# Ledger of designs, part 31: designed miniproteins, single chains, continued (5)

Each design is a single chain, and the fold is of that chain. pLDDT is the mean over its residues in the fold that is shown.

## One batch from the design tools (miniprotein)

Design m17056
Fold by ESMFold2-Fast:
Structure m17056 (fold): chain A 70 residues (1-70)
Amino acid sequence: SMSLQTWLLNELHKRFPDAPPSLLAEAAEYAVKKVFGKSLKDLPDVKAEDLSEEEKKELIEEAERYIKSL
């Protein structure tokens, strides 16, 4: 089962293949904080399959917003 962090980073890499890994990690952290009010480090056991389709969409949208704001 894929972790939330691994799933989100893979989804962001597909959308922003030229972005450095450090930027994708920052965007993922920003999105998780916005959607769940917690750091990725506080959610180590959360799997992608534990997330609703609505949560997945919101995480991607918030991460994309962060990247596009730079």
Scores: mean pLDDT 87

Design m17057
Fold by ESMFold2-Fast:
Structure m17057 (fold): chain A 95 residues (1-95)
Amino acid sequence: TDNPYFRKGMEYEAAATLYLMQATIAKKQGDLKEAIEYYEKAIEYLEKAIEYYKKAIEESTDPRTIALAEASVKAAEQMKEKLEEELKRLKEEVE
């Protein structure tokens, strides 16, 4: 779908994925404080992705675009919840 809000959502989700990769690398290297910072950034960018996917739902009259954006919101919300749980666990390890 060529919806500018949906495209922006995908861009923010890609940024969140990159930060998640950096968080995973830092965690494996024992750099837990750095991992926490990258997990927080990943969550921030997932929140931005959700915002733009919701705008795609609001502004689109195309049922297919709406359905894809709704699925993307649900997937991003589930990922955010999982990352928030992992972040809480990591914070317990550092202090």
Scores: mean pLDDT 89

Design m17058
Fold by ESMFold2-Fast:
Structure m17058 (fold): chain A 60 residues (1-60)
Amino acid sequence: SEKEKAWKGTLLLFLELVRQTGEFILEEYGDKLSPELKAQIEKGIEDTKRYIEELRKELA
């Protein structure tokens, strides 16, 4: 449906912003993060990338 395509497109945009923000934090503030928090953010970025790829395939 058009509504389903619209919210999935919005979700994709949101996930891309989350990925960008996480990468920015690691680049600019990585030295201020605890090893545990850094690992959690790195995992979150990788999980987000996988969700983005799945959504892109679904929306293609």
Scores: mean pLDDT 86

Design m17059
Fold by ESMFold2-Fast:
Structure m17059 (fold): chain A 105 residues (1-105)
Amino acid sequence: IEKLLEEAEELLKEVIKLAEEIKEKYGEKDKEIAHLAEKIIYGAEGGLKAIKEKNVEKTVIALRSIADLLRELSRLLKEKGEYEDAEKAEELAKRAEELAKELEE
């Protein structure tokens, strides 16, 4: 569990970094992308707080929520032709789902 929480912490930091980069790159011209990126940052910050508190249940909830939001971001980016950043979002979403599953088991 301790090792999985450490992996979740690093993943959530990567998620925040990607969401900040996407907001900077696209947010001025696309308020929908900006809003979704902000939701992802907020959710990931919540997940980091849960990890600091050693709350496995809240960490799992945060990881699953983040995976759903990252998949939505990926879909939105693909619709706009931004395939490279969409694939990055999908990759992080899959990693979040796998970590959530491992933490529940």
Scores: mean pLDDT 87

Design m17060
Fold by ESMFold2-Fast:
Structure m17060 (fold): chain A 92 residues (1-92)
Amino acid sequence: SDQVQQAIQQLQQAIGYLKRALTRIDDPDVRQALQNVQTAVQHLQQGDIQSAIQNLRQAITLLDRTLTRIDDPDVRRARDLVQQALRQLQQI
């Protein structure tokens, strides 16, 4: 669906921001969040919206934890994009 394709595009942008953040900060929560977002994209490509939602919720928790310790602009941008994608998917 168009909504799923739009969510995938937002999550691909989030992946880019998380990879960029990891060039400056070696944070295990950011690395795990990146894996969760990548896994969510794979689930969406396979039509598994519910598994994608679970992975994105975990990613947001990890990114919020990072932001309590490190104020990184790419982590903030990635977190916002993941939340926007999650909201779109929850409306399906």
Scores: mean pLDDT 92

Design m17061
Fold by ESMFold2-Fast:
Structure m17061 (fold): chain A 88 residues (1-88)
Amino acid sequence: GAMKKELVKKLSETAGKDGYLYGLLQGLSEEQAQKVGEEAGKAVGDAAEELAKKGSSMKDIMQLGLEVGLKTIEETVKKIKAEEEAKK
């Protein structure tokens, strides 16, 4: 329904913004922080949309979205930092 589509969009956009801001706080460049936001937004959007298509509850969609968002942000920041250290 329209409410689940709006929830998926909001979760994706929030994860993208949070990933970007967290990347900047972690000392990443603006370009790298944007990549964190894009990866987080996409991962959350894809996961939340899949649950919505399966008829999952709003609560389950929100919970998975938050969990996927946090994990993707942390893993993407860690990966970027590891790649930067490997180039030194």
Scores: mean pLDDT 87

Design m17062
Fold by ESMFold2-Fast:
Structure m17062 (fold): chain A 82 residues (1-82)
Amino acid sequence: GEMAAEEARRAAERAIESARRAVELLEKGDVLSAIGHTLRAMGDAYQAALIAQRSGSEEAKEAARRAVEAARELGLPLNIKV
């Protein structure tokens, strides 16, 4: 439903933001903060994927794919299927 798609989109937006911040912090040499934001990106990508899998919504699946891709840009393997 609409709520599932919206929740997946919000989780995806959080994952993408955290991934961007992690890369910026890593480039600045702030490794500890970068790790924190990397973990947040992974957690939010996981939430988006769970919502997509449970709802079956194509919009939620697209949001989850974006979140997983953003987390993967950090070089971390995510074993998530959407």
Scores: mean pLDDT 79

Design m17063
Fold by ESMFold2-Fast:
Structure m17063 (fold): chain A 94 residues (1-94)
Amino acid sequence: APSSGVLNQARIAVQELREEERTGKRIPPELARELLEKYEEILAAIEAGDYDTALALIDELIAWIREKLEGTPVGERLIKGNETLRAQILADKA
C-alpha cells in the first residue's frame, strides 16, 4: 500500500482543484474539472498499488498541463506539484 504522505499529497491536489472548479480564481472551471478527473485516475492507481500506471498517468497529466496551461504561473505550479508527486511515488516504490 502507498504511504500516507503520497495519498495525502494527491488528496490535497484534488481538494485544491475542487476549489478552482468552484471559484475559477486560478484556472478556468472546465479545465479544473478535467484536471480533477485525471487526478482521480492517478489516486485510484496509487490506492490500488499500481505505481507503474500512476507514474504513466502523471507523465500524461504533465504533458496535458504543458499543452493547455503552458506559460502560466498556475501551469508551472501544477507541473512542479506533479513532479513532486512522481518523486514521492518513486520513493514509495523503492
Scores: mean pLDDT 78

Design m17064
Fold by ESMFold2-Fast:
Parts: sequence; structure tokens; C-alpha cells
Structure m17064 (fold): chain A 66 residues (1-66)
Amino acid sequence: SNAERARAYLARGEEHLARFRETGDPADARAAQRDFVMALILDPSLAARVEALGRELHALARERGI
């Protein structure tokens, strides 16, 4: 289902975000952003969770000077 696919994208995005936190690799930041967007497209009910994760990603990017 789209809801199951959305949760898979969300989980993968969170893994990319965790790697970005450890490595500072912009490729992981971009991958996390894409996965969060796909999760939201597939399941709009995830909006609050995606917004929270997006804020965390942006805060980390600012800390890294990206």
C-alpha cells in the first residue's frame, strides 16, 4: 500500500539523516530530503512527522555550514 511504502521511505530517510549527523556528507542530507518528500507524497497524514524531521535536517545542515 502507499502507507506501507511511505513508512519505508520515512525509515530510509531517518537512516540517511543519522548518517548525515555522523559524517556531514551532503549526499546523505539530499537523500534524507528526497525520502521525506516521497513519504509525504505517498501518505500526507505523515506531515507532522516529516515537518519535525525536516527541521532537524535543516538544523544539522546549518550547524555543518551547508
Scores: mean pLDDT 88

Design m17065
Fold by ESMFold2-Fast:
Structure m17065 (fold): chain A 98 residues (1-98)
Amino acid sequence: KPAVAVKNVGNVKGSAEAGRDAALQAAEMTGHVAFGGGGSKDTVENIDEGTQKAADAALEAAREVAPEGYVPAVTGMSGGIDENGVKGRGAGAAALPA
């Protein structure tokens, strides 16, 4: 069913964006950074080791909007978190078949 595959591609992008937003919110809740300020790029990147819960929250949010048969996955958190979310998710986020 090619039409289903095409629709799934659109939902994958939305899934990655939802995960990114959830990661940012969870990281802010841990009190390690304040997002939206000068230097936020460097500060966000430094908290990747302490934001394991943020990564889990991002995965949960991404899964909620993921297409049928897809499980959201990230290819890395080692690159840190940029000012717009999880750097690894933005560059290497993937939705894998279940």
Scores: mean pLDDT 44

Design m17066
Fold by ESMFold2-Fast:
Structure m17066 (fold): chain A 58 residues (1-58)
Amino acid sequence: SLVSQVRAALQAEGYNPTEEQIQGAVEAAQGLAGVLGYPASSEVPKRLAVMFLRESLR
């Protein structure tokens, strides 16, 4: 799932995000990708979710 992929990516970078933080980032990323016209199956939602969560954990 996208949630599992985002969790793994942030954990590989040394972060320890909560499930609530991961879920929020994924939902925000899916919403933004949809508004911008990117398909849900594209790399864009994952990249956006990782970016949003990384910034919130700094």
Scores: mean pLDDT 82

Design m17067
Fold by ESMFold2-Fast:
Structure m17067 (fold): chain A 56 residues (1-56)
Amino acid sequence: GNAAEGAGRAAGLLGLVSEEGARAASKAQDPDEAARAAEEISGPTGGRAVRQLASL
């Protein structure tokens, strides 16, 4: 959804995840999936950042 896409893009722009992590997160269908994708590629800090951004 839009929340996952926005969170992934924002995390990438803020440098909280790698470019690949941001791209994978932005393609997710929901915020939990986006956070998991970011965590797998950029580590636990990336996953937490995407989860927090999706909650705003």
Scores: mean pLDDT 77

Design m17068
Fold by ESMFold2-Fast:
Structure m17068 (fold): chain A 74 residues (1-74)
Amino acid sequence: MSLIEKLEELAKQAVEAAKNGDWEKAQELDKQIVDLLKQIYESGNEKDIQKANEILTKLQRELGEIEEEREKKE
């Protein structure tokens, strides 16, 4: 399994955990994502770095939307 494939899977799991309100699991997955991103960036593979940045941007957007929705629920 490539680092990028693993990153995509962890990102999907993080979004699902956040949607389910499982913030402990979401935080643990975030740590794993950060560690994996470090490995991808250290690889120096431009294509993998570009894909990782796209995945990260999408993840940040989706998590931000979930957080905003949670705040508006009150």
Scores: mean pLDDT 79

Design m17069
Fold by ESMFold2-Fast:
Structure m17069 (fold): chain A 93 residues (1-93)
Amino acid sequence: KEELIEEIAKLIEEAAGKLSVKKLAKIVLEAAKKAGLLSEEAEKYLTEAIETGSMADLQAGLIHVEESLKKASEEQIREFLKTLKELVKKELE
């Protein structure tokens, strides 16, 4: 689990350097939803970040996604990482 969560954190950090706050928030929201990791708090903050481009709201949303990842199965964590990689690649191409 720890290695997968670390890979996710690194991917998000790299994506934050290449994508706008709005695009990254949308990608994280979609990946979390698909993996069944989207809490009400994460949805609220990520949706606000998509609308406003607020880095603070993106950071808050990411904290709630991280808490869900810590409680998630390895299968859910792998699905989240797979979806993140696919969506980041699509946005950069």
Scores: mean pLDDT 84

Design m17070
Fold by ESMFold2-Fast:
Structure m17070 (fold): chain A 60 residues (1-60)
Amino acid sequence: MLSEDTQLVYQAQDGKMSAKELAEKLGIPLSVATQIKNAKTRTEAHGIYGDEVQRQRERE
């Protein structure tokens, strides 16, 4: 159920949320949240988030 998480990603990308807030809300590393915030397209930001979610599922 990615719609709520996707909304948070887009808010951070639009400068409405800090990388730290995004990291805390999504439970992802600050480095990944910073990459999402610096992404130039919606597709790139969503891809970065998707890769991190997949990585976490592989570990836990």
Scores: mean pLDDT 77

Design m17071
Fold by ESMFold2-Fast:
Structure m17071 (fold): chain A 85 residues (1-85)
Amino acid sequence: SEIVLDPLAARGLERVNAFLAEVLAARREEGDEAALRLAAERLGVSVEEVREWARETDPARVEELERRILERIAGPAEAEALLAT
């Protein structure tokens, strides 16, 4: 049997995949700096903040950052459902 995702988790995953496709396309066409700028713009933060997030190694801080990123891209309800999956 297939794993059936919660409808909110499925919608969140679709939104995350669309965001990642856009960021990866920018990276492929214009390089890492362009991808970071696009990600920062979409997340409503500075490029410097995105670079700091990329350097985070504390598991609890990484989990908090993943939650914030998912909430901004997928929506709060969709992010919580996706993280619970």
Scores: mean pLDDT 79

Design m17072
Fold by ESMFold2-Fast:
Structure m17072 (fold): chain A 69 residues (1-69)
Amino acid sequence: SMAEIEKRRQQLEDQLKKTKAYFDKKLAATSNESERERLKKMLKNIEDGFKVSKELLRQEEAAARRAAG
């Protein structure tokens, strides 16, 4: 349903926001450059994964809209 797609989108956005805040906090506490680069790479990979998940939800929403109209 559209409501379930919206709920899944909200859950992804909330999870990404919490993950970003967590990494921002770790980066602020970290003075080691190698560790900072590792954390930045991990965050980028996580953000890229969320972009894929959101694109799949957009496609699912478009398919649901076509089925309804």
Scores: mean pLDDT 85

Design m17073
Fold by ESMFold2-Fast:
Structure m17073 (fold): chain A 55 residues (1-55)
Amino acid sequence: PAKDNAIISELKKELGISETKASELLKDIRKDFPESSSLSNDELIELAKLIYKSV
């Protein structure tokens, strides 16, 4: 889906990670935070950045 491609591209840019890692991070967020489906792309990216920093 186009939305996932945009989020993955931004995560790659912001975090300096691979496409595979960005895709995995997005899947983990959707698994652990089901409410993330109601978030905007920008909000999802910020949440992903917070989760990545806490690892």
Scores: mean pLDDT 76

Design m17074
Fold by ESMFold2-Fast:
Structure m17074 (fold): chain A 114 residues (1-114)
Amino acid sequence: SSEEMREEVRRLTERGLEAVRAGDVEGARETVRRLKELGLEALDKGDIETALEALRGLSEIGDEALRRGELESARFAAEALKELGLALMDKVPELVSTAIGYILRAIGLILDVE
């Protein structure tokens, strides 16, 4: 259900934040990958709210990683955020301004990393 997918997104976001805080680069990579996959699946099913929650989670993980100097984890989050943001723009043209906002945030994270 959409409620179960949103709960999974929230749970994965918290796991990603914990992985970043622990310096667990592989754990952060796995969590970011799964968040992106769930966000893309949600878009494919027309579950826009779950996709937006996944974008928010990826943004939060990227920001926390950058703040902590965990540049590899920040890079994973930024690339996933960019891919999901581009997919949102393509599949939901009505949310183009929201999608552009997340894409610009992803570019900012990439530039701040290198």
Scores: mean pLDDT 87

Design m17075
Fold by ESMFold2-Fast:
Structure m17075 (fold): chain A 96 residues (1-96)
Amino acid sequence: EEKEKKIKELEEKLKKLDEEMRRLADEFAANPGDPELQLRRLRLLLRGYALALELLELKGAPEEEIATVRAALERLEAELRARGVSEAEIAAIKAE
């Protein structure tokens, strides 16, 4: 079924992002005040939450779980805007 294929594709993308986040976390721990690393972490988190939201919706997760992830996305977008990231860039990160 198309839904099953989409779920597997999203899980694969999340796995790759988790690997990137893990590597970045090691760099962040070594340089906790680095604004470039902090911005990169926020960008990866935004993409991860966007994929997680799509996956949860596809799986029919509880509304409370979906709302929690949606709220996290909103907060991340606001933080990125506060750091000077453009609306076009935020949209691009969420799409890819």
Scores: mean pLDDT 82

Design m17076
Fold by ESMFold2-Fast:
Structure m17076 (fold): chain A 60 residues (1-60)
Amino acid sequence: AGAGAGSHGDQYGGSVVVGDQVETRSGSGAAGQAAYDAGLAAKKEINAKNIAETLRRLAA
């Protein structure tokens, strides 16, 4: 049984925003913002899948 992804040290969004641009946190224009948001959502899905896979392996 998994404990839930929320207990991890790196949270969704935070790890992407901080890891991507810790000092320069602003994008460039509306198109850049939209692309960044799409990338953020994609990374969130990948992170959720990775965490779920890791928890599954640990639980097995």
Scores: mean pLDDT 57

Design m17077
Fold by ESMFold2-Fast:
Structure m17077 (fold): chain A 100 residues (1-100)
Amino acid sequence: SDELLEEAKEEVERGLLRLILLARERGDFATAERIEALGRQTGKELAKAKTLEEVIAVLDKLIAELEAIRASTTDPALRAELDRLIARVREVRARLEKAA
C-alpha cells in the first residue's frame, strides 16, 4: 500500500501543478493561488493520515473543493483541466478503496 499511496500522491501533485500553471498562463491568478493553497492543505492532511480510510477522506475533500472551483470557473480550458483532474483524483481514490 505504501507504493500505491506514493503513486497516488505523485499523480495528485502533478495534476494540481498542471492546473496552477494553466491558470497562470490564462491570467487567472486568483484561481492559481486558490489551487496552490488547496494543494498545500491537501499535502499537510495526507502527511498526517495514518490509514487508507483517512487518505480516502482527504481525497473526498479535495474532490469537493475542486468541484467548487470548477463551478466558479468560466474559462473553458480551465474547466476542462479541472474536469480531467477531478476524474484522475476519483480514479486514484477508487484504486485506494480497492487496495483497502
Scores: mean pLDDT 85

Design m17078
Fold by ESMFold2-Fast:
Structure m17078 (fold): chain A 71 residues (1-71)
Amino acid sequence: MSEEEVRKKLEELLETLDEETREILREAAERASKESRQALVDTLESMKEAGIEVTPEMARHMAKAVARLEA
């Protein structure tokens, strides 16, 4: 998946989420590397396909995981 494809898919996924959840994940994505951003998109797609609603708490957990990978 190219960087542009990852960004486009991320925006599409974020648009389906609540504003609070979207802000958390958008901030995490801005601080993330390309690889961490790809992992985030893949995780969000998997959750959506499984019918799991992404909550703000889940988004914070994902953001912390991404931050730890970057640290």
Scores: mean pLDDT 77

Design m17079
Fold by ESMFold2-Fast:
Structure m17079 (fold): chain A 69 residues (1-69)
Amino acid sequence: SESESKSLEELARKSIELLKKDPSDISEGMLRITRGVLLIVARNFRKRGDDVVAEAAERSARALEEALE
C-alpha cells in the first residue's frame, strides 16, 4: 500500500540521517544488514504480486547502498 511504501522510505531516510550524524564501522554494518533485509522484503512482496511495496523496498535498499558508497 501507499502507507507501507512511505514507511519503508521513511525508515531508509532516518537510517541515513543517523549514519551521517554518528558515522562508525558499527553504524555502517547496521546499514548493510538493513539493506539486506529490505532486499528480502522486496523479493517476498514481489512474489506476492505487490510490486508497489516491492519497488519501495528496492528503492530504500538502493538509497542505503548509495549512503554507504
Scores: mean pLDDT 80

Design m17080
Fold by ESMFold2-Fast:
Structure m17080 (fold): chain A 76 residues (1-76)
Amino acid sequence: LEEVVDRVAKTAYELAKKGKSPIEVANAVARELSKAGLDSRTVTAVANAIRLLFEKGITDYEEIKKAIREVLEKLL
């Protein structure tokens, strides 16, 4: 679980640093989670949480990691 959280959080954080839009970051997160073997419901929930976080202007690595962890803990 923590390995998936860390990897996906790093992907989201690096894309945000490169100026990618919230939807572009969410799409990249969804692809990484799908490759990790997570179900479509969990993938959609995490991707939406990241999109909403970035739409609010929150791109801090620890906040991204926290958001991903909270969604995964509810669904896994």
Scores: mean pLDDT 81

Design m17081
Fold by ESMFold2-Fast:
Structure m17081 (fold): chain A 73 residues (1-73)
Amino acid sequence: MDEVIEEIRKRAEEAKEKYGLPHAVTVAAKMALDAQLDEEGLNRVAEILVELGMDPETAAAVARSLKAVVDES
């Protein structure tokens, strides 16, 4: 899990630097779903998004949305 979170952080930071925050969010979300992260893992992704400049409420909403998708699968 920790290695997956660090890879998501690295890829999201690269995406933000080249293409901006919305693209970084898309990359992080896609990687989180592909890795089938649990609620704790999704919360760690939300923390990465906050560090990249997203407000905490929006980051929490993203994590919640991803959790709902995983729970339906």
Scores: mean pLDDT 79

Design m17082
Fold by ESMFold2-Fast:
Formats: structure tokens, C-alpha cells, sequence
Structure m17082 (fold): chain A 65 residues (1-65)
């Protein structure tokens, strides 16, 4: 199956490399799913409600929630 970074890349339009860098920064800084999601939206642009829900699910997986 596709990696979490690839799935987040498809959803946000950011590269998998940028996604991995942001996840690493989130882990280093102790960011919540909400904080990481806000940073992704600031970089990638606003999402529909459905895409926003999917983003939350993928970010919980990425941060080990």
C-alpha cells in the first residue's frame, strides 16, 4: 500500500519529502495533530470539510495516535 507520506502528499499537494520533514518537526516540537494540520493548511492551502476529515485521520496515523 501507499505510505502515510504519499497519502498526505496526494491530499495536500505538498511533496512526500516536505510531508516527512513536517512530521519530523512535529515529533521534535511535540505538536498535536491540530497543530501539524494547521501548518500543512498554511503551506498547501485550505481543504474541503471531507478532505479536512481525511487529513485528521492520516495525521493521527503519522503521529502514532
Amino acid sequence: GRSIAERLSELTGLSPEEILALIEEARRRGWSVTQLGTRLVLRGGALSPEDGRRLGELLREALGE
Scores: mean pLDDT 79

Design m17083
Fold by ESMFold2-Fast:
Structure m17083 (fold): chain A 86 residues (1-86)
Amino acid sequence: SPLVEREIKRYEEELKNAKSDEEFKAVAHRALTDLLIRYHLGEDVEELIDYAKRIRELFEKYIKNPELLAEVKRQIDEFIERLKNA
């Protein structure tokens, strides 16, 4: 979806401009909330898993705090596993 590409680019710009762990946490929280809303609205599961994986790769690229990165990756991975087993 062109809207997904726009959102991915928006998150990447927010991550590039983030200057603190608090700002990285805010971006992560918004992305995770967005994934949950999209699931609740009945978006295609395979497309949603792909979107979640792309968000995960962005966080892996930009979040330098290893503890914060591990927690964010855990939440995304748990979301993906729930979708696969639903």
Scores: mean pLDDT 85

Design m17084
Fold by ESMFold2-Fast:
Structure m17084 (fold): chain A 71 residues (1-71)
Amino acid sequence: GIPAAPSSTEQLLETLRQLLAHPLFDELPEEQQEALREAVAALEAGRAPEEIDEETLRLAEELALEVAAAA
């Protein structure tokens, strides 16, 4: 069968990795690109999602909506 559903951390990390691989990521201001890269690095280092800056999480959500709209 399919593996158990990923944790919130695993779901967020996978979403962020997909966003960083998308062409729209390269269109973001450098500061926003850096914030998203730092969030991925922190989550990969075992930091909890709650330790990621709220603005960075909002930015990831907005980028995900733009990616969905561009498809």
Scores: mean pLDDT 76

Design m17085
Fold by ESMFold2-Fast:
Structure m17085 (fold): chain A 104 residues (1-104)
Amino acid sequence: DELVNKVSSIIHNLVKQLNKLFDEYKASKAAILEFTKLQLALVAHVTELRLAPASQHPQLIGEMINDIRYFSKKILSKIKNEEMKKKVQSLFDQAISQLNQIKA
């Protein structure tokens, strides 16, 4: 429960900060679509993690990190503004780092 709550908090903060940047920089429809796909994938991952036994949590967090990496590349490819791109990359890197720390 504590581990799942930490993961959920990291994901919530990532989504919150990405929404803020997308609003501030007026993201393209293509970027918004890829971000929406990421949000749906993250809901599925958090649900799976909550239903799984603790022994499976490291593997499931690893799968979540892999999806974040996959969607981060897609989202970044749809962002033209270089300053926004750097800030978005930083948020993904921070979330991946925090999830890797919990997985260990």
Scores: mean pLDDT 90

Design m17086
Fold by ESMFold2-Fast:
Formats: C-alpha cells, sequence, structure tokens
Structure m17086 (fold): chain A 71 residues (1-71)
C-alpha cells in the first residue's frame, strides 16, 4: 500500500539521517557513510520481509537521498 511505502521510507530516512549526522561528526568519507546507510536499508528490508522489487526501490531512494545530503 502507499501508506506502508511512505512509513517504510520515513523509517529508513530516520535511521539514515542519524547515520549521516554521526558519520559527519566522526569524519567519515561520503563513501563510508553511503555504505553504512545501504547496510542499514538492507537490514530494514529484511526485517519487513520486502520483495526484491521493493528492496531495490528503497535502496535506490535512500542512495539518492544520501548523495543529495552529502553534497
Amino acid sequence: SAERREQLRAEALKIVDELIEEGKKNGLSPGDILARAMRAVDALAEKHGLTPEERAEIRRFVADYVVKKLK
């Protein structure tokens, strides 16, 4: 459902925003921050039993978000 998709995106962004802030404070490279964010998204997808298509979509969404935030 659209509601489930938006809730998953909101949950992912909350985790990712915390990782970006922590990574910046600790002097991590953009690549290291992106790698940590992608691992967290994979764990979230596994936790919620996402299909391969849903996992690919949320991975793409988060990767785009992280790149824009690190600009």
Scores: mean pLDDT 85

Design m17087
Fold by ESMFold2-Fast:
Structure m17087 (fold): chain A 88 residues (1-88)
Amino acid sequence: AAAEAQALSAEIEKLRAEKQEILTKGAAELSSKKDELESKAQSGPADTKIAAKTEFATVVSDINDELNPKIQELSLKITELKSQLSAV
């Protein structure tokens, strides 16, 4: 039915928007942390520069570990809904 196809399409777009929001927030957090750690690396002793680089790599890894499962779950749901939409 047209109403069912419209509802499925709306849900797909909602999940796409949620996925994009997660990616946008992750990028903003990475940018903020990069600026903070670069500032510390420039003003600190030599060991602090190495520590800041390692800390940033850890932050990138942690954010990816948090966001990747959420992105994968949303991508799977979008694929499932697209399959349902193609069957209507």
Scores: mean pLDDT 80

Design m17088
Fold by ESMFold2-Fast:
Structure m17088 (fold): chain A 59 residues (1-59)
Amino acid sequence: GPLEETIARAVELARAAGQEALGLTAAHESRKVAEEFGEEAGLETAQRGLAALERIVAA
C-alpha cells in the first residue's frame, strides 16, 4: 500500500546515499506512527521523511 511504497522509496534513497541505517530507522518510526495513530498519519510521516531526504540529496 502507499505507506510501504513510500517507506521503500525513502529506504532506497537513503541506502543510495550511504545512509541505510537512517532509512531503516525512519521506516520503523513511520510504521510505529501508523500503528499508534493510523495509516494516514504514518504515511504523512513517511512522506515528510522522503521529501527531507530528497532535498538533502539534491543539495
Scores: mean pLDDT 83

Design m17089
Fold by ESMFold2-Fast:
Structure m17089 (fold): chain A 74 residues (1-74)
Amino acid sequence: MQSLLDYLEKRLVELGVPEAVARGIARSLLGQYPTREELLEIERVFSTPERQAALQAAVDKALADYAAEVKKKI
């Protein structure tokens, strides 16, 4: 079984989130603090409300896809 962090990172990249920021975002979703470099890259890439909304949609989809995968294994 893949770790939740590794799954979220991979799924975010598949949904169009840049690889450089996907790990930091996945850490944040798990209640972990992103590194300073990851935070600076996230701010640079998602500096507008429109881009932030697109990121939120990708996050919601990644979490829903993970929940569906876990449900199939129960």
Scores: mean pLDDT 74

Design m17090
Fold by ESMFold2-Fast:
Structure m17090 (fold): chain A 100 residues (1-100)
Amino acid sequence: SAARQAAASVGLARAIGELAFESIRETLEKAYESKSKEEAKKILEEMRNRAPEEFQPAVEAAGELLLKGESLEKAKEVAREKIEETTRRLQAALRAQIAA
């Protein structure tokens, strides 16, 4: 049962991470296509405020790159890396709870 629960928790955390990335990706693309840096900042701040606390670092890191004039591709890459870090931490926490 513990192995089954661990596998289910890993699958769920991965699905949540993938959903978070798609939402952040869409917001980054909208910010990138915005008419001004002020509009981009507003879009990113709204996403940060709506994002779960665990994924706010991904929004902040990727958003800062866009606001600095880095490429959309680089911002997406950083968002993916931060989401993967968060997902791994969530998986580790879930495994620890199951093992207890």
Scores: mean pLDDT 80

Design m17091
Fold by ESMFold2-Fast:
Structure m17091 (fold): chain A 86 residues (1-86)
Amino acid sequence: SAFEKEREALLARLDALLAFVAAAEANGVGIPQEFRDLLARMQALRREMEEALRRYREEGVPGLAEIRGLFRELGDLLRRFEREYL
């Protein structure tokens, strides 16, 4: 579905960003605290989204509106990070 493709694309972008940051740190590049805070927020949203999807599949709750909200928030944070920092 379009929804599942959007999820896969967002998670792939987040994973690529995390791999980039890990490689930079491994090469001795200092990552600013504000970058770490933003990454931690994105990872927390990923966990909330995966838990909401699990509950939706198993229990029929939360509703799709809540899951779409988490998707939008993660997408907005990723776009903000890419715009400001690349």
Scores: mean pLDDT 78

